# Ledger of designs, part 103: designed miniproteins, single chains, continued (2)

Each design is a single chain, and the fold is of that chain. pLDDT is the mean over its residues in the fold that is shown.

## One batch from the design tools (miniprotein)

Design m7812
Fold by ESMFold2-Fast:
Structure m7812 (fold): chain A 98 residues (1-98)
Amino acid sequence: SSAAAREERVRELLGEALGHLAEGLNALAAGDYERAAEHLRRAAEHLRRAHELVPDPHLEEAARHAEEGARAAEAGDGEAARRHAYEAIEHLGRAVEA
């Protein structure tokens, strides 16, 4: 059904977002802020797409934190980028518990 297809697409988007959040954190740990920003921005894009398909305030917050993390990484603020990436993971986790 269209509902089942939508649920499957959301699951795929959330899996891709989590993968990009993890890669972003790995890049931050390596001091590669350019790569971290790229991955965190891709995570934000996937989270926004998931929220468009199935609106969820935790997905909206996760996307916002991922985007703020990308901006912090672009500014060279690894501590702020890491903090925002973990906040994005926490909010994503809350969305999937529903």
Scores: mean pLDDT 90

Design m7813
Fold by ESMFold2-Fast:
Structure m7813 (fold): chain A 94 residues (1-94)
Amino acid sequence: SKYTEEMLKRIEELAERARELAKEGSEEEGGTAEALAESLEKMKKEIKEAYEKDEKEGEKLAKEKEESVETAEKKIKELEERVKKKKEEEEKAK
């Protein structure tokens, strides 16, 4: 299923972005990013395991997880914006 494969790729890319934020953010921002990465990695594993057993079950699970993935993407974008603004303020100070 192209939909399931694209969803798995989207989740993987979001998890990688969250892992980078965890390395670069403050302790609070990094902790939130790490939790998002772990959640995304778990969703990817569950969808992949379902898809390998039954393509239709994997697609169904991917559809059920779509809202959670969209919520995680929004949170990652908000964290990226916060980190970016913090870096810009540090640059303006010197």
Scores: mean pLDDT 82

Design m7814
Fold by ESMFold2-Fast:
Structure m7814 (fold): chain A 68 residues (1-68)
Amino acid sequence: TPSAEEAKKFGEELGEKMVEMIREGASVEEAKAEAEKELQEKVEKEKLTDEQAQIASDEILKKLGKVA
């Protein structure tokens, strides 16, 4: 089971990846769809708790919010 720190790091890294995709010409909608897909896959495969999934989601949104 990932720790809260690992969930935060995952969200931060995924958020940075989405920011880079947007800078390279992807739409915000495409970046959000990709982030949602990767987060859902991690939740299913690693059985993240609701709290860990929320931490990762918040970090992704925080990174995207800095660009938008």
Scores: mean pLDDT 76

Design m7815
Fold by ESMFold2-Fast:
Structure m7815 (fold): chain A 65 residues (1-65)
Amino acid sequence: MEEEKIRTILENAILLAESLGDEDVVKALQEALEKGYTREEILEILRKVAKNPEFQKAIEALLEA
């Protein structure tokens, strides 16, 4: 149940990154999805590579999941 929420948030964040043309974020999040990264690992990736403030919503959603 929690894993499904995290996956949905991650998939939505990838779609957002693709719409923004942020290839670095797309790559990092696709790798996280493939490897089944934890919530904490995904948050660290977003904090490191997500330079666009629109990703703040994905970070907040992930913290609430």
Scores: mean pLDDT 75

Design m7816
Fold by ESMFold2-Fast:
Structure m7816 (fold): chain A 55 residues (1-55)
Amino acid sequence: SEIKERIEEVQKKIEEYMKKAVEAWKAGDFQKYAEYSEETSKLFKELRKLKEELK
């Protein structure tokens, strides 16, 4: 289903942004860390909604 494909896409994006956030933190780029963390939070909210729609 399209919803399942979207769930997989969002999960991959979460992993990508979490990795970028950690790399930004290690580099001392706290502005980028904050931006990536905010995007990750939004993606988790989207993932929750998609999982509710799947059932």
Scores: mean pLDDT 84

Design m7817
Fold by ESMFold2-Fast:
Structure m7817 (fold): chain A 67 residues (1-67)
Amino acid sequence: MEEELRERIRALLARYTAQGGGAELLEQALDDLIAAAKERGWSLQELYDQISNSETNPAEHGALARA
């Protein structure tokens, strides 16, 4: 379960980090994000839900990406 959530969060992050930075930056950002979430008392599930909810509309995002 942890591996699945981590992979999904990584995939989401990769979309944004593709604009700049590298794999190392992505890995560090992922670790930092997870650490911050745990420090705040958040669960990986909640973290994933928050990120997913922020960027989960393919229609609107697709139009913006092409425009």
Scores: mean pLDDT 63

Design m7818
Fold by ESMFold2-Fast:
Structure m7818 (fold): chain A 101 residues (1-101)
Amino acid sequence: SEKEEKIKKVEEIKEESIKYLKEKGEEYGLTQRQLLAGIGEVGNAARESIASEDAVKEAEKKKEEIKKLLDGKGEDLAKYYEDRIAADDAAVGALARAARA
């Protein structure tokens, strides 16, 4: 189906973004946890792209945005993902506290 073809193309673009992230992660010494956080962000971008009217074009745009982010952070890439992980941990902690109140 047309929907299945679009999903396949978005997944291919996602894999290209993950490959680039892994190359930059190796270059700048990202930990496994930091790399998984980056893969999670790429996965979210792919899901958002599938929901758009032009899924493939949106996915290609998000891939270029991810590449620009990775290139722009350079040596600060590890700190970027560490800060993101800390923010996500804080958000989960806030939800857990709210559930207990």
Scores: mean pLDDT 82

Design m7819
Fold by ESMFold2-Fast:
Structure m7819 (fold): chain A 99 residues (1-99)
Amino acid sequence: AAAVARLKAVEGELQSKADETERLAKEHPDVADEYRKAAELYRQGAENVQRLRDAAEASSDPAGRETLAGVGIGEANRIKAEVDALVTRADQKAAELAA
C-alpha cells in the first residue's frame, strides 16, 4: 500500500509540473517551445512512473513493491533535476526577453 501511494504521489507531482510548464508556455509565447519541451519530458516521466506503479499494484510481493517504489522515486528525482534545469533556463530567457 505505502509503495503504491508513494509512486502515485511522485506521478502526480510530475503531472502537476507538466501542467504548470504548459501554462508558462501560454504566458511566454517567445519561449513557448522550451516550456512545451519541458512539459513533454515531465509527462513522459509521469508515464514511466505510472508503469512502475501498475507493476507494483499487480505484485503480491511486498519487497518487490518497495523495490519498484525505490526505482520510480529515483527516476522521478532524476527527471525533476534535469527538467527543472530546463525550466530555469526558459525562465531566464523569458525574463531577458521581457526586459
Scores: mean pLDDT 87

Design m7820
Fold by ESMFold2-Fast:
Structure m7820 (fold): chain A 66 residues (1-66)
Amino acid sequence: SEIEKKIKELEEELKKQLEEIEKEKEKAKKEPREGYTIEQDLVILETAENLLKIGLEFDIELLKKK
């Protein structure tokens, strides 16, 4: 179905975004952003991950209502 195809596309996009954030976390452990501690940079990246996951869940619910 069209809905299943769209959900799969959204899940694939999230997977790519999460992979990029994981790479940024590995970089932050070695060289955090200027003016940030490792812990501060990781908290920001983890917050971004959680927001992306929540956003996907919301988008899927909206698609399923159609």
Scores: mean pLDDT 83

Design m7821
Fold by ESMFold2-Fast:
Order: structure tokens, then C-alpha cells, then sequence
Structure m7821 (fold): chain A 77 residues (1-77)
């Protein structure tokens, strides 16, 4: 895996963990912000994967980002 892609995925993972902790604490707004940031990092990782020719990885990362974006929207309602 591209080291840059791995670092972006790691950043996304940290935000997913922070979002989950915020959600468990009842801070849905903060949880939504963390999930949005995680989605942004995954989208950047997808762009790099696509540039590297890994189209399957890019598509997977985009799908994961879209799921996190939807969760964030639901939490922010």
C-alpha cells in the first residue's frame, strides 16, 4: 500500500474512534464533525489510490467515505 494512503487511512481511523467516543458520551454534534473529517481523509486517500492506479482501493475508500458522511448527517439532525 502507498505509505501516503496508509497515513490518510490512519487519520480517518483516529477520527472514527473520536467520533464513536463522542457519540457514546451523547455529543452527537461532535461525533458528526469527527465522522465528516474521517470521510474527508478517506476521500483524499481515494484520490491518491486512483493516481497510483489502484482503482479498486479508490472505489472502496470512496464508498467508506460516503457511509461516514451519511452517518454524520444523521447524527447532526
Amino acid sequence: MDPEVLELESEASLHVMAGTIAKLAGDNKEAAEHYRKAAEYLLKAAELAEKAGDLELAERLRREAEELRKIAEELAK
Scores: mean pLDDT 86

Design m7822
Fold by ESMFold2-Fast:
Structure m7822 (fold): chain A 62 residues (1-62)
Amino acid sequence: MKYLARAVEDYEAKSKEELSLKEGDELIIEKIVDSVNAYAINKATGEKGYVPLQYIEILKEL
């Protein structure tokens, strides 16, 4: 199941497998991986990677 989400604050990626976020970035969540992480695409950059769920707000199911 996919979701539209938004970054609620800036996040700096700690590895190449993670996404960096700026507050207000729109994301497509491709998969909820575990209780703390999702795999997402940043709609502005087209980059894919893991994001901590605490830094995003899920807006709707796609």
Scores: mean pLDDT 83

Design m7823
Fold by ESMFold2-Fast:
Structure m7823 (fold): chain A 61 residues (1-61)
Amino acid sequence: ELVEEIAEALRRLQADPYDAEANSRLVKLVNEAIKKAKPKNIQEEGDLVRQLVAEARALLA
């Protein structure tokens, strides 16, 4: 699932905040989720991104 892949990228960034590969992967995964969901406006896009990050962070707790 996208959420699990985002959680893995966030885990890598927690260990090394300057991990360029993990940062790049996180951006790609978020953009893929946006493309798949096709939000109608910037508010829906922001809500989607916040939801994905919150779910990924919950997996790390």
Scores: mean pLDDT 79

Design m7824
Fold by ESMFold2-Fast:
Structure m7824 (fold): chain A 79 residues (1-79)
Amino acid sequence: KLKEAEELIKRARELAIEAARALAAGNEEEAERLAREAEELAKEAVELAGKVSEEAEEEAKKKILEAIAEAARAYREAL
């Protein structure tokens, strides 16, 4: 289940990168759509990580949150 959260974060990061790429190419509508989808996946991953990585896996949860923050930062820089 924690691995599932990590897969969601990986996908969210990929979508955030695609959104930034679309924005650079002038496809603003597609960039917004991809960024919104990435945000939804990141939110779901955080909720899932919170449920399964309660206390014993705090380090794994921190890395997932860091990945989310990095994806969000890439998105903001692209805006």
Scores: mean pLDDT 68

Design m7825
Fold by ESMFold2-Fast:
Structure m7825 (fold): chain A 65 residues (1-65)
Amino acid sequence: SEEEAKQLIELLEIRLEELKANNVDEKVISILEEAIKKLKELLAEGKVTDENIEKLKEEINKKIE
């Protein structure tokens, strides 16, 4: 849903700030920034679905955790 997408974007932006503060690899930071950008684009187009959110969460979690 749109609300869930907004919450996920907020969570990811907080995580991104933490990663930058801890001098994490730029490649990881770039991946997360790209994911946030994609979520914002989907939200703007009204194409956010629970399935798309879940898949993106799984992919991001695997890459940054």
Scores: mean pLDDT 75

Design m7827
Fold by ESMFold2-Fast:
Structure m7827 (fold): chain A 59 residues (1-59)
Amino acid sequence: MKVSKEALELQVEAALLAMRGFIMDNEEAVELAVRAAEAAEEGRLEEARELLEKARELL
């Protein structure tokens, strides 16, 4: 399976944001970060970036 470096980087960023959202008790940020990870895994990189930006705005 060929995983792009960009998709992997987005998945790592999503995991870190989900952890931060959990620590800050921000469920909405966690949900957005999880959806971003799923989008990155499926190759929807633009959608993943938008979801990560929204998660960052909530934190």
Scores: mean pLDDT 80

Design m7828
Fold by ESMFold2-Fast:
Structure m7828 (fold): chain A 87 residues (1-87)
Amino acid sequence: AAKKGPIVIFVNSVGKAEALFKTLSQKNIDVDLVIDNPAIGGTVEQELQNAITTAKDNSIVIVQVKDPDTYKAKALEYGAAKVIDLT
């Protein structure tokens, strides 16, 4: 079976991340969570780049954040195979 990388979930809230993670995990899909939340800390762009790079050419990125167009472009530049905008 060809493992088609993890799905990277990029969202602006923990609640949205948990809901998407639960749905995808029930389908036995690997998920990596990146949360655009200043309270959590870290560099969001670096976390997104690391997640996409780890997933390689088969990464699927789900976006539900403020300024989705900027992050969709960045995800493709980082090597995401597909970007899905749920914003």
Scores: mean pLDDT 68

Design m7829
Fold by ESMFold2-Fast:
Structure m7829 (fold): chain A 62 residues (1-62)
Amino acid sequence: MTEEEREKFLEALREVLDQPMTYEELVKAIAEKAGISEEKAREFLDDLLTRRPEELQRLRDA
C-alpha cells in the first residue's frame, strides 16, 4: 500500500467507526470516501483487524 492510500483509508475509517455498519457496508463506505477500490479497502481493513487490532482500538478512542 502507498502512504497516500493508507492516509485516505484511515481518514475514511475514522469517519465511519462511530456508525453501526456491517463489514460489507464498512468496506463500501471506506472505498467511496477514500477514493480507493473496495478490494483495497477490504485488504486494508483485514490487515488492521488481524495484524494491528490495537491500532483500530486507538482510532476508535481518538
Scores: mean pLDDT 71

Design m7830
Fold by ESMFold2-Fast:
Structure m7830 (fold): chain A 95 residues (1-95)
Amino acid sequence: SDEELERMAEEMKRILEERVRRLEEEFEELAKKLSEEEREELEKRRRRSLKEVEELLAKAEAEKDPKERVRLLIEAEAIVTLEEMRLTVLKKEVE
């Protein structure tokens, strides 16, 4: 139902915003352990990915169709999940 999809979208957005905040904090901590060149490369990639997530979250907030709102949030979740996995691998390399 539309009501159920609206609740799902609201919860997904809340969880995604928390995950993005945590991801940003982890990027900042990891950047401190990298060379200047490696840090610049990581920051460039982070800005690109987070900009895409921000744009998807903005589109979802403006979207009136609950089903399309959920779809946009699923796309944002996929990007966040990929970046979380990349960060986990990189942490093991630099620890």
Scores: mean pLDDT 85

Design m7831
Fold by ESMFold2-Fast:
Structure m7831 (fold): chain A 62 residues (1-62)
Amino acid sequence: SAEEERYQELVKEGTEAVVNGDYEKAIEIGEELLKLAKELGASPEAIAAMEKAIEKLRELAK
């Protein structure tokens, strides 16, 4: 689906942002991934893991 393809694109962009130390961009992409994962019916466990990952990125951005 278009949503699944967009998800994969965002994963690549988010990984690149983290590697480049662009935590602000990584957080933005992480939030988009979280929204899309919820729309795609991701499990509560997957959602919780994504929320934790975004929280860690926010701490690194300080």
Scores: mean pLDDT 83

Design m7832
Fold by ESMFold2-Fast:
Parts: C-alpha cells; sequence; structure tokens
Structure m7832 (fold): chain A 80 residues (1-80)
C-alpha cells in the first residue's frame, strides 16, 4: 500500500511538472497550470498517506481519485 502511494505521488509530481512545462508554450496556459496544481495536491496527499501507513483500501481510494482527476483534466483540455 505505502509503496503504491509513493509511486502514485511520484507519477502525480511528474504529471504536474510536464503540465507546467506545457503551460510555458501553450495557447491555454491557465488550463495546464490549474491541472498541474491539482496533481501537485494529489501528490502531497499520497505522500502523507504513505507516511501514515495507509491501508490497501485507502490506497485504492486515492488511486480512484487520481483516475478521476485524469478524466476531468482530459475533459478540461478538450473544452479549451
Amino acid sequence: AAEELRELAREAREAAEALEELAKTSEHPEVYRELAERFRRLAEEAERAAEAGASEEEARELRRRAAALVAEGGRALAAA
């Protein structure tokens, strides 16, 4: 569980960094920056959960939230 959450945190941070980089050359920088901030927040939550020794169930819930954020981000980018 903890290792899955640390991996999720790493993936979320990488996503945020990539989105910040894309924002620099994008025609819609605000959309990318908003998504980056959301992924950074998710990474912080996942890291804290890992440090607290989250259960497998808690890890699954956090992964479901990550999937929802990816879906929402995709819709936001499509709408921009």
Scores: mean pLDDT 79

Design m7833
Fold by ESMFold2-Fast:
Structure m7833 (fold): chain A 59 residues (1-59)
Amino acid sequence: MEEFIEKMRERAVKETGDKEEADQIAELLRELYKRGASKEVIEEIFDGMIEALRRRKEL
């Protein structure tokens, strides 16, 4: 699980250039996993967040 979250964090850093935001996203994903969310649900939530962050980066 940690490797999966680390990959998501690295993708967030790459997309946003903001390590603080990426760390917050990674922590949220880790909490979702603790609460019983599947990898599929976590990936769906992550993809939605990255899409929103891409819009911010384009400005």
Scores: mean pLDDT 76

Design m7834
Fold by ESMFold2-Fast:
Structure m7834 (fold): chain A 91 residues (1-91)
Amino acid sequence: ELTPAEKARLETARRVQEIIEKYRAGELTVEEMFDELLAILREVKATHSDEAVVEAKSVIKANVLQMEREGLITEEERDALLAAMDQVMKE
């Protein structure tokens, strides 16, 4: 049996990966992907510990940086999402 914190971490990582995979498959636009990723971050912030929020942000950031390296998003789009995540953290 996983602790609630461990379960939340695994669930967040899975959901982030599902969104990224949908974008890679051409099922989501950049805007739709960003909206879904920010919704996950806001949900974690509302329902979980500050540590879980930092971990969720880290998972999203790592995936977005990888996508920029692969040329799937622009540097400007990457920076816009990172700035939007920082705004969510301040709320």
Scores: mean pLDDT 81

Design m7835
Fold by ESMFold2-Fast:
Structure m7835 (fold): chain A 66 residues (1-66)
Amino acid sequence: FTREQADQLEKQGDQAEAQGNNKEAARLYSLAAAVYYALGEREKAEELLERARALDPSEVIEVFET
């Protein structure tokens, strides 16, 4: 995966949130965060995970190995 893929997931999350689909937005932000975390962009990944947790904590995915 690449930064472009993470950016795409984040953008899709933004669209889902704008539509009021908090569950889908949380999942997409969580997936984007996992990719950013794997790329070493930990601060951005943590911000997206926090945002996802605020929308729907059940959809949050954490990556422990990078």
Scores: mean pLDDT 75

Design m7836
Fold by ESMFold2-Fast:
Structure m7836 (fold): chain A 57 residues (1-57)
Amino acid sequence: GPPLPMTPEAQRLIDEGRKLLATAKNTEEVARGIGLILRGIGLSTQAWLEAQRAERR
C-alpha cells in the first residue's frame, strides 16, 4: 500500500469514531464519533497532500 505519513494515527481515530457511533445512544455521542472520524480524515488528507508535493519534486 502507499506509504502515507500519519496514516496509522488517522486509522486509529477513525476506528474510535466508528466504535462511538456503533454504541451511541444520544446525539452528543454521535457528534463525538463524527468529530473523531473527521479528524482522522483530515490527518490522512494532509499526509497525502504532503506526499504528493514531495513526489512532484
Scores: mean pLDDT 74

Design m7837
Fold by ESMFold2-Fast:
Parts: sequence; C-alpha cells; structure tokens
Structure m7837 (fold): chain A 66 residues (1-66)
Amino acid sequence: SMHYEKAKEYIEKAKEYIKKGDLEKAKEYLRQAERHAVLVVLDGDVESAKELGKEMKELKEEIEKK
C-alpha cells in the first residue's frame, strides 16, 4: 500500500530527527505518519495498521520522555 510505505517513510524521518535532537520536526513527521496510518486502516489493512500504531506509540513515548 502507498499509504503504508509513506507512513514507514515518515516514521524513519521522525527517528532521524529524534536522534538529531530536533523534537519539533520529529513530531511533524510523526503527525504525517499518523495521517497515512489512518488511510491504511480505512483501506482494511488491519495488520499493517497495527504495526504502524505500535511503532508510532513507541516513538511518541520516546519524544515525551525527553
């Protein structure tokens, strides 16, 4: 799915900016990942959506702890 690939791309960008200490850009990329993950759910790809949800939750927790 294009939306799955885009969500993964934005998740990787969020990880890069977390490592760089740019938490504002990390949050922006995470929001973009969340938008595409919603479209994965609407497409009925439940398993891919669960994987994306788990990764995004972990990144959100990492950002909030900093």
Scores: mean pLDDT 84

Design m7838
Fold by ESMFold2-Fast:
Structure m7838 (fold): chain A 65 residues (1-65)
Amino acid sequence: MSLEEQIEELKKKIEESKDEKEITEYIEQLRELAEASTDPEVQRKAAEVVLEASKKILKRMEEKE
């Protein structure tokens, strides 16, 4: 499995997950994959997914009482 495929799989898990802690763990895995790779496309895709996931977590937290 390629690194870009692993990033896509993590993106799906983040989108389907409702638990902010699980999403945070997936974000950390994405960062580790990006740092292990010297491929700029892999790093860019990982960064985009991390940014989107972080915004989603922030919005969910702000909606709580």
Scores: mean pLDDT 77

Design m7839
Fold by ESMFold2-Fast:
Structure m7839 (fold): chain A 57 residues (1-57)
Amino acid sequence: MEEEIKKLREEAETHLKNGDLEAAAQAYRKIATLYEKMGKLEEAREVFQRAAALERA
C-alpha cells in the first residue's frame, strides 16, 4: 500500500503541474482511502480535506 500511495502522490503532483485540479483531487481521494484501509485515520482525514479543497478551487 505505501508504494501505491507513493505512485498516487506522483500522479497528483503531475495533475497539479498540468492544472488538472479535479484529477489531482481524485488521486488524493484514493490516497485517503488507502490510509483508511491501513488504519491511519488522521492521515486519511488530512488527505481527504486536501482533495475537497482542490475540488472547491
Scores: mean pLDDT 80

Design m7840
Fold by ESMFold2-Fast:
Structure m7840 (fold): chain A 100 residues (1-100)
Amino acid sequence: SPEERERQIRRETEELIKEVTEAIENGKSVEEIIKLVKERIDKMVEQGFSSLDIWRIVSEVGAYLANKMPSLDEETQEKVAQLLSEVQKYVDQLMEQQAS
């Protein structure tokens, strides 16, 4: 149902925010965090999420991280900016593949 899909999108968004936030707080490298997010995206694809659903989830996670960025130190801000850039490229590639 549409309502069930919206609940699934909300759950995946909240879980991804939690995983990324914990990885940043634990001092994981940007490369490790990028791999974590890409693995989550790949699992969502396998579970039947559309590229649009994944784009929505990633956009909400990105907005959350961007809103938190001014409270972070400079090194962490650079890490978050790199993460957002690389993940956006991955999602854009996924959108292009599904448009064909």
Scores: mean pLDDT 84

Design m7841
Fold by ESMFold2-Fast:
Structure m7841 (fold): chain A 97 residues (1-97)
Amino acid sequence: SKAVDAYKKAIELKPDFAEAWNNLGNVLQDQNKLDEAAKAYAKAIELKPDFAEAWNNLGNVLQDQNKLDEAAKAYALAIELKPDFAEAWNNLAAVYE
């Protein structure tokens, strides 16, 4: 898509921009490209390990892949980094039930 191409160009210009990798992951997940989305979120986390939103987003894609234990772990890390992250708490509860 045009959005994927634009984010890939942004990453080419600034490979260490964690937010661009996270945004690429979001677009790929919307396209149901789950493996590519997971890799993009993983790269965002590699660049910025305290990126709570990227951990939550990784959890979402892992849950869509039915990797529930890995999803729960990613959500738990997002909550550890941002304890007031209501979406991550809700997502973690959904994985357990």
Scores: mean pLDDT 89

Design m7842
Fold by ESMFold2-Fast:
Formats: C-alpha cells, sequence, structure tokens
Structure m7842 (fold): chain A 63 residues (1-63)
C-alpha cells in the first residue's frame, strides 16, 4: 500500500505536476488504505524528489 502510494504520487507529479500530486495524495491514500500520517510522510518524500528521481521511481515499478 505504501509503495503503491509512493509510485502513484510520483506518476501524478511527473505527468500533471507537484500541485496535482499534493491535491490527490489524501484521496489516493484513502483508496489504498494508507493512514493520514504515513500518507503525509510519503507525499513529502515524493515531492522533495527531483523530476529525475521521480522518473526513476516510476520506471523501476512500471506504474
Amino acid sequence: AEEALRVGLAHVALHHGPEQARKFAPTLAKVLGVDQETAERIADEVLALSPEERRALVDAHNA
């Protein structure tokens, strides 16, 4: 669930930008069954990554 959220947010940030990823984070967390505190931590991690690092994360998981 946590990995799915991390990859999903990286994908959204890569294709739609970081503001859309932040906006979608609470909804995606609920769908995936990730608690709010964990979701905020993962969102901060993903949004702190460079575009290059986000692309690598998405490519590694093919999501």
Scores: mean pLDDT 78

Design m7843
Fold by ESMFold2-Fast:
Order: sequence, then C-alpha cells, then structure tokens
Structure m7843 (fold): chain A 69 residues (1-69)
Amino acid sequence: MLEEISRLAGEAVELRKKLVELGDLESAKKVQELINEAADALRAGDLEKAKELLEEAVRYGRERVEKLE
C-alpha cells in the first residue's frame, strides 16, 4: 500500500510539473489540491482515501496533458 501510494504521488507530481510547463496552471492547481488532500488523508491514517485521491490526481492529470499535447 505505502509503496503504491508513493509511486502514485510521484506520478501526480510529474503530471503537475508537465501541466505547469504546458501553461495549464488551473489544471496544475487541481492536481496539487488532490495531492494535498491525499497528504491530509495519510496524516489521518486513511491509506485507502489517500490512494483514491492520488489515483484521481493521476487520472485527471493524464487526461489534461493528453488534451494539450
């Protein structure tokens, strides 16, 4: 679980960086908000919620990057 969460967090951070590079600051902000919510869930001990939020961040980030190319 923690290893998978760490991997997803890394992917989300990279997608956020790419969105910033592409000039989509609003989508980058949305990805960062999901990362922050996942960090809050981790601090509360809710590993399942943290994973779900990071999966959403990765899914959203990928979709936005694909549309921008």
Scores: mean pLDDT 85

Design m7844
Fold by ESMFold2-Fast:
Order: sequence, then C-alpha cells, then structure tokens
Structure m7844 (fold): chain A 92 residues (1-92)
Amino acid sequence: GAQLQALVQALQNKAAQAGISVQVEIQGDHLRIEIGGLSPRQLTSLALYMIGLALDGADVKVTVQGDHLRVEASGLSDAQIQDILQHILSLI
C-alpha cells in the first residue's frame, strides 16, 4: 500500500545519496529487489538477513554477482516486506 511505496521512495532516495543503485518491485506477496554498489560488509549483512528469512520459512532466492545483489521472495506479508525494506534502509 501507500506505506510500502513511501518506504521504497525513502530507500531509493537514500541509496542515490550513498551512490547505490536500488530497484524494488512489489506485486502482492512477491518482492524483487536489485541492489548495486554495495560494500562487502553491506552485501554480507543483507545476504545473512535474507538467509534468516528463508530459514524462517520464506521462499527467498538470493543471487550475488560482484557488488550486486538480487533478491526474489514470495509468500510475504506486508509487514515482512516492510521489515526487509527497513533493514536495507538501515544498512545504506
């Protein structure tokens, strides 16, 4: 809803200021995020967070290539999507 779109805008604005590229697509309970320009620490932190979600039963696919991270997730509640976006926002 409107809250998720506001978080997406906040994330994109902060990422641009940090020299990070972010693309976010939300479709129902599906989330696709592509991030480029991550430091090794940021990439490791985010990847571990996504692994935690998968261990908790979320359907999560993570692809890492250099400083780029792609995340595809499904079966998510709006609260889970919000938490993911907030974690990324706190990381950058």
Scores: mean pLDDT 83

Design m7845
Fold by ESMFold2-Fast:
Structure m7845 (fold): chain A 63 residues (1-63)
Amino acid sequence: TTKIASEASAYYILGVGYEVQAKIEEKKLEEGSEEEKKKKVEEYLELSKEYFEKGKKLMEEAK
């Protein structure tokens, strides 16, 4: 176990967290649909993708 593994774990947790937030916002869209809510879902999915990429890069550098 290294500091890098801990940091990568934190990035993966953030990625999962943003995926969950995106699904929550998607569910809210069914109760009241508007363009701003769709943009929020897209933002959360982009953040999730970004943090997964950061975690992946960190693990590659940790070899």
Scores: mean pLDDT 73

Design m7846
Fold by ESMFold2-Fast:
Structure m7846 (fold): chain A 95 residues (1-95)
Amino acid sequence: PVTPEQSARAAAIVRDMLATLGEDTLGLLLASFMASTFGTKTPEEAGEAMRRYFSDVLGLPADLAEQLGALARRGFETHPEEVRRLAEEAAPPAA
């Protein structure tokens, strides 16, 4: 469990990223991050993994976690090949 202060900090950072990058760019990056980090291969997997990560790990407000999940899903849906390419580029070395 995260503290309310940690959750508030994480939420502020995420909202700043949304304001700076815009929804389309952030959605593409979030989908690519989910594919690279968790091996998600579909819009549904990317959206679900993102929502779970931000709600369960970071303790973000449910509305914000749902918004980020929706953005990741949309990013994969609208730019599936670009998500795949960015994920391959950013993939960590196999452990």
Scores: mean pLDDT 75

Design m7847
Fold by ESMFold2-Fast:
Structure m7847 (fold): chain A 86 residues (1-86)
Amino acid sequence: MTVVITVKNGSVGVKLAAIGVGVDAELEGGSFEAKTEGDTLTVTITGASEKAVQRAVDFARGVEAAGGTVTIEQSGDTLTITIEVP
């Protein structure tokens, strides 16, 4: 499965946590790429395990509980998580 995490207007801590999700997925045999454009960070994880997918969702729900806006959408083998921090 491919997981795309987009963090908009996030603090350095939120962005580092998103990168950490990618790093953990790579240590489990997947791969990841992190790209920053202005205030937006995009982390793309390829070959994500079920555990890596769950970790990405748990991360997003944690940001939502802290006041962020989270949209999770699945299309085929791709899970897209968009996080907007006020």
Scores: mean pLDDT 84

Design m7848
Fold by ESMFold2-Fast:
Structure m7848 (fold): chain A 94 residues (1-94)
Amino acid sequence: MYKYKLTIVVEGVLTDEQKAELEKIVRDALESKGFKVLDIKIEQDPEKNTTTITVEFETERPLSELEKQKLIIDVKNALEKAGYKVLSITLEEL
C-alpha cells in the first residue's frame, strides 16, 4: 500500500456547513477511485481569507505522474463546480 497527502487551499473562511460539504466532495472524489481516506484536517486563516484541507489517503498501487495530475484536476473541478475558488492543490508521497 502507498500513502499520499493531498493539500487543498480554497478562498474564504467557511461555515461549518461549507466545511462539511468540502470534506464530502474531496472524500467522494478519492473513494470513487478506490482510494482509502485515512485522515482529513481542515484549518482556516481569517487573515489570509483561506481554508486549507489536508487529506491523507492510501492506494493499492503507486500512482503514475499522469494519475496524480488527473486526481488534482478532478478534485479541483469538483470543488469549483460546488462554488469554491481553488487557490492551490498539492499532492505528496508519504
Scores: mean pLDDT 87

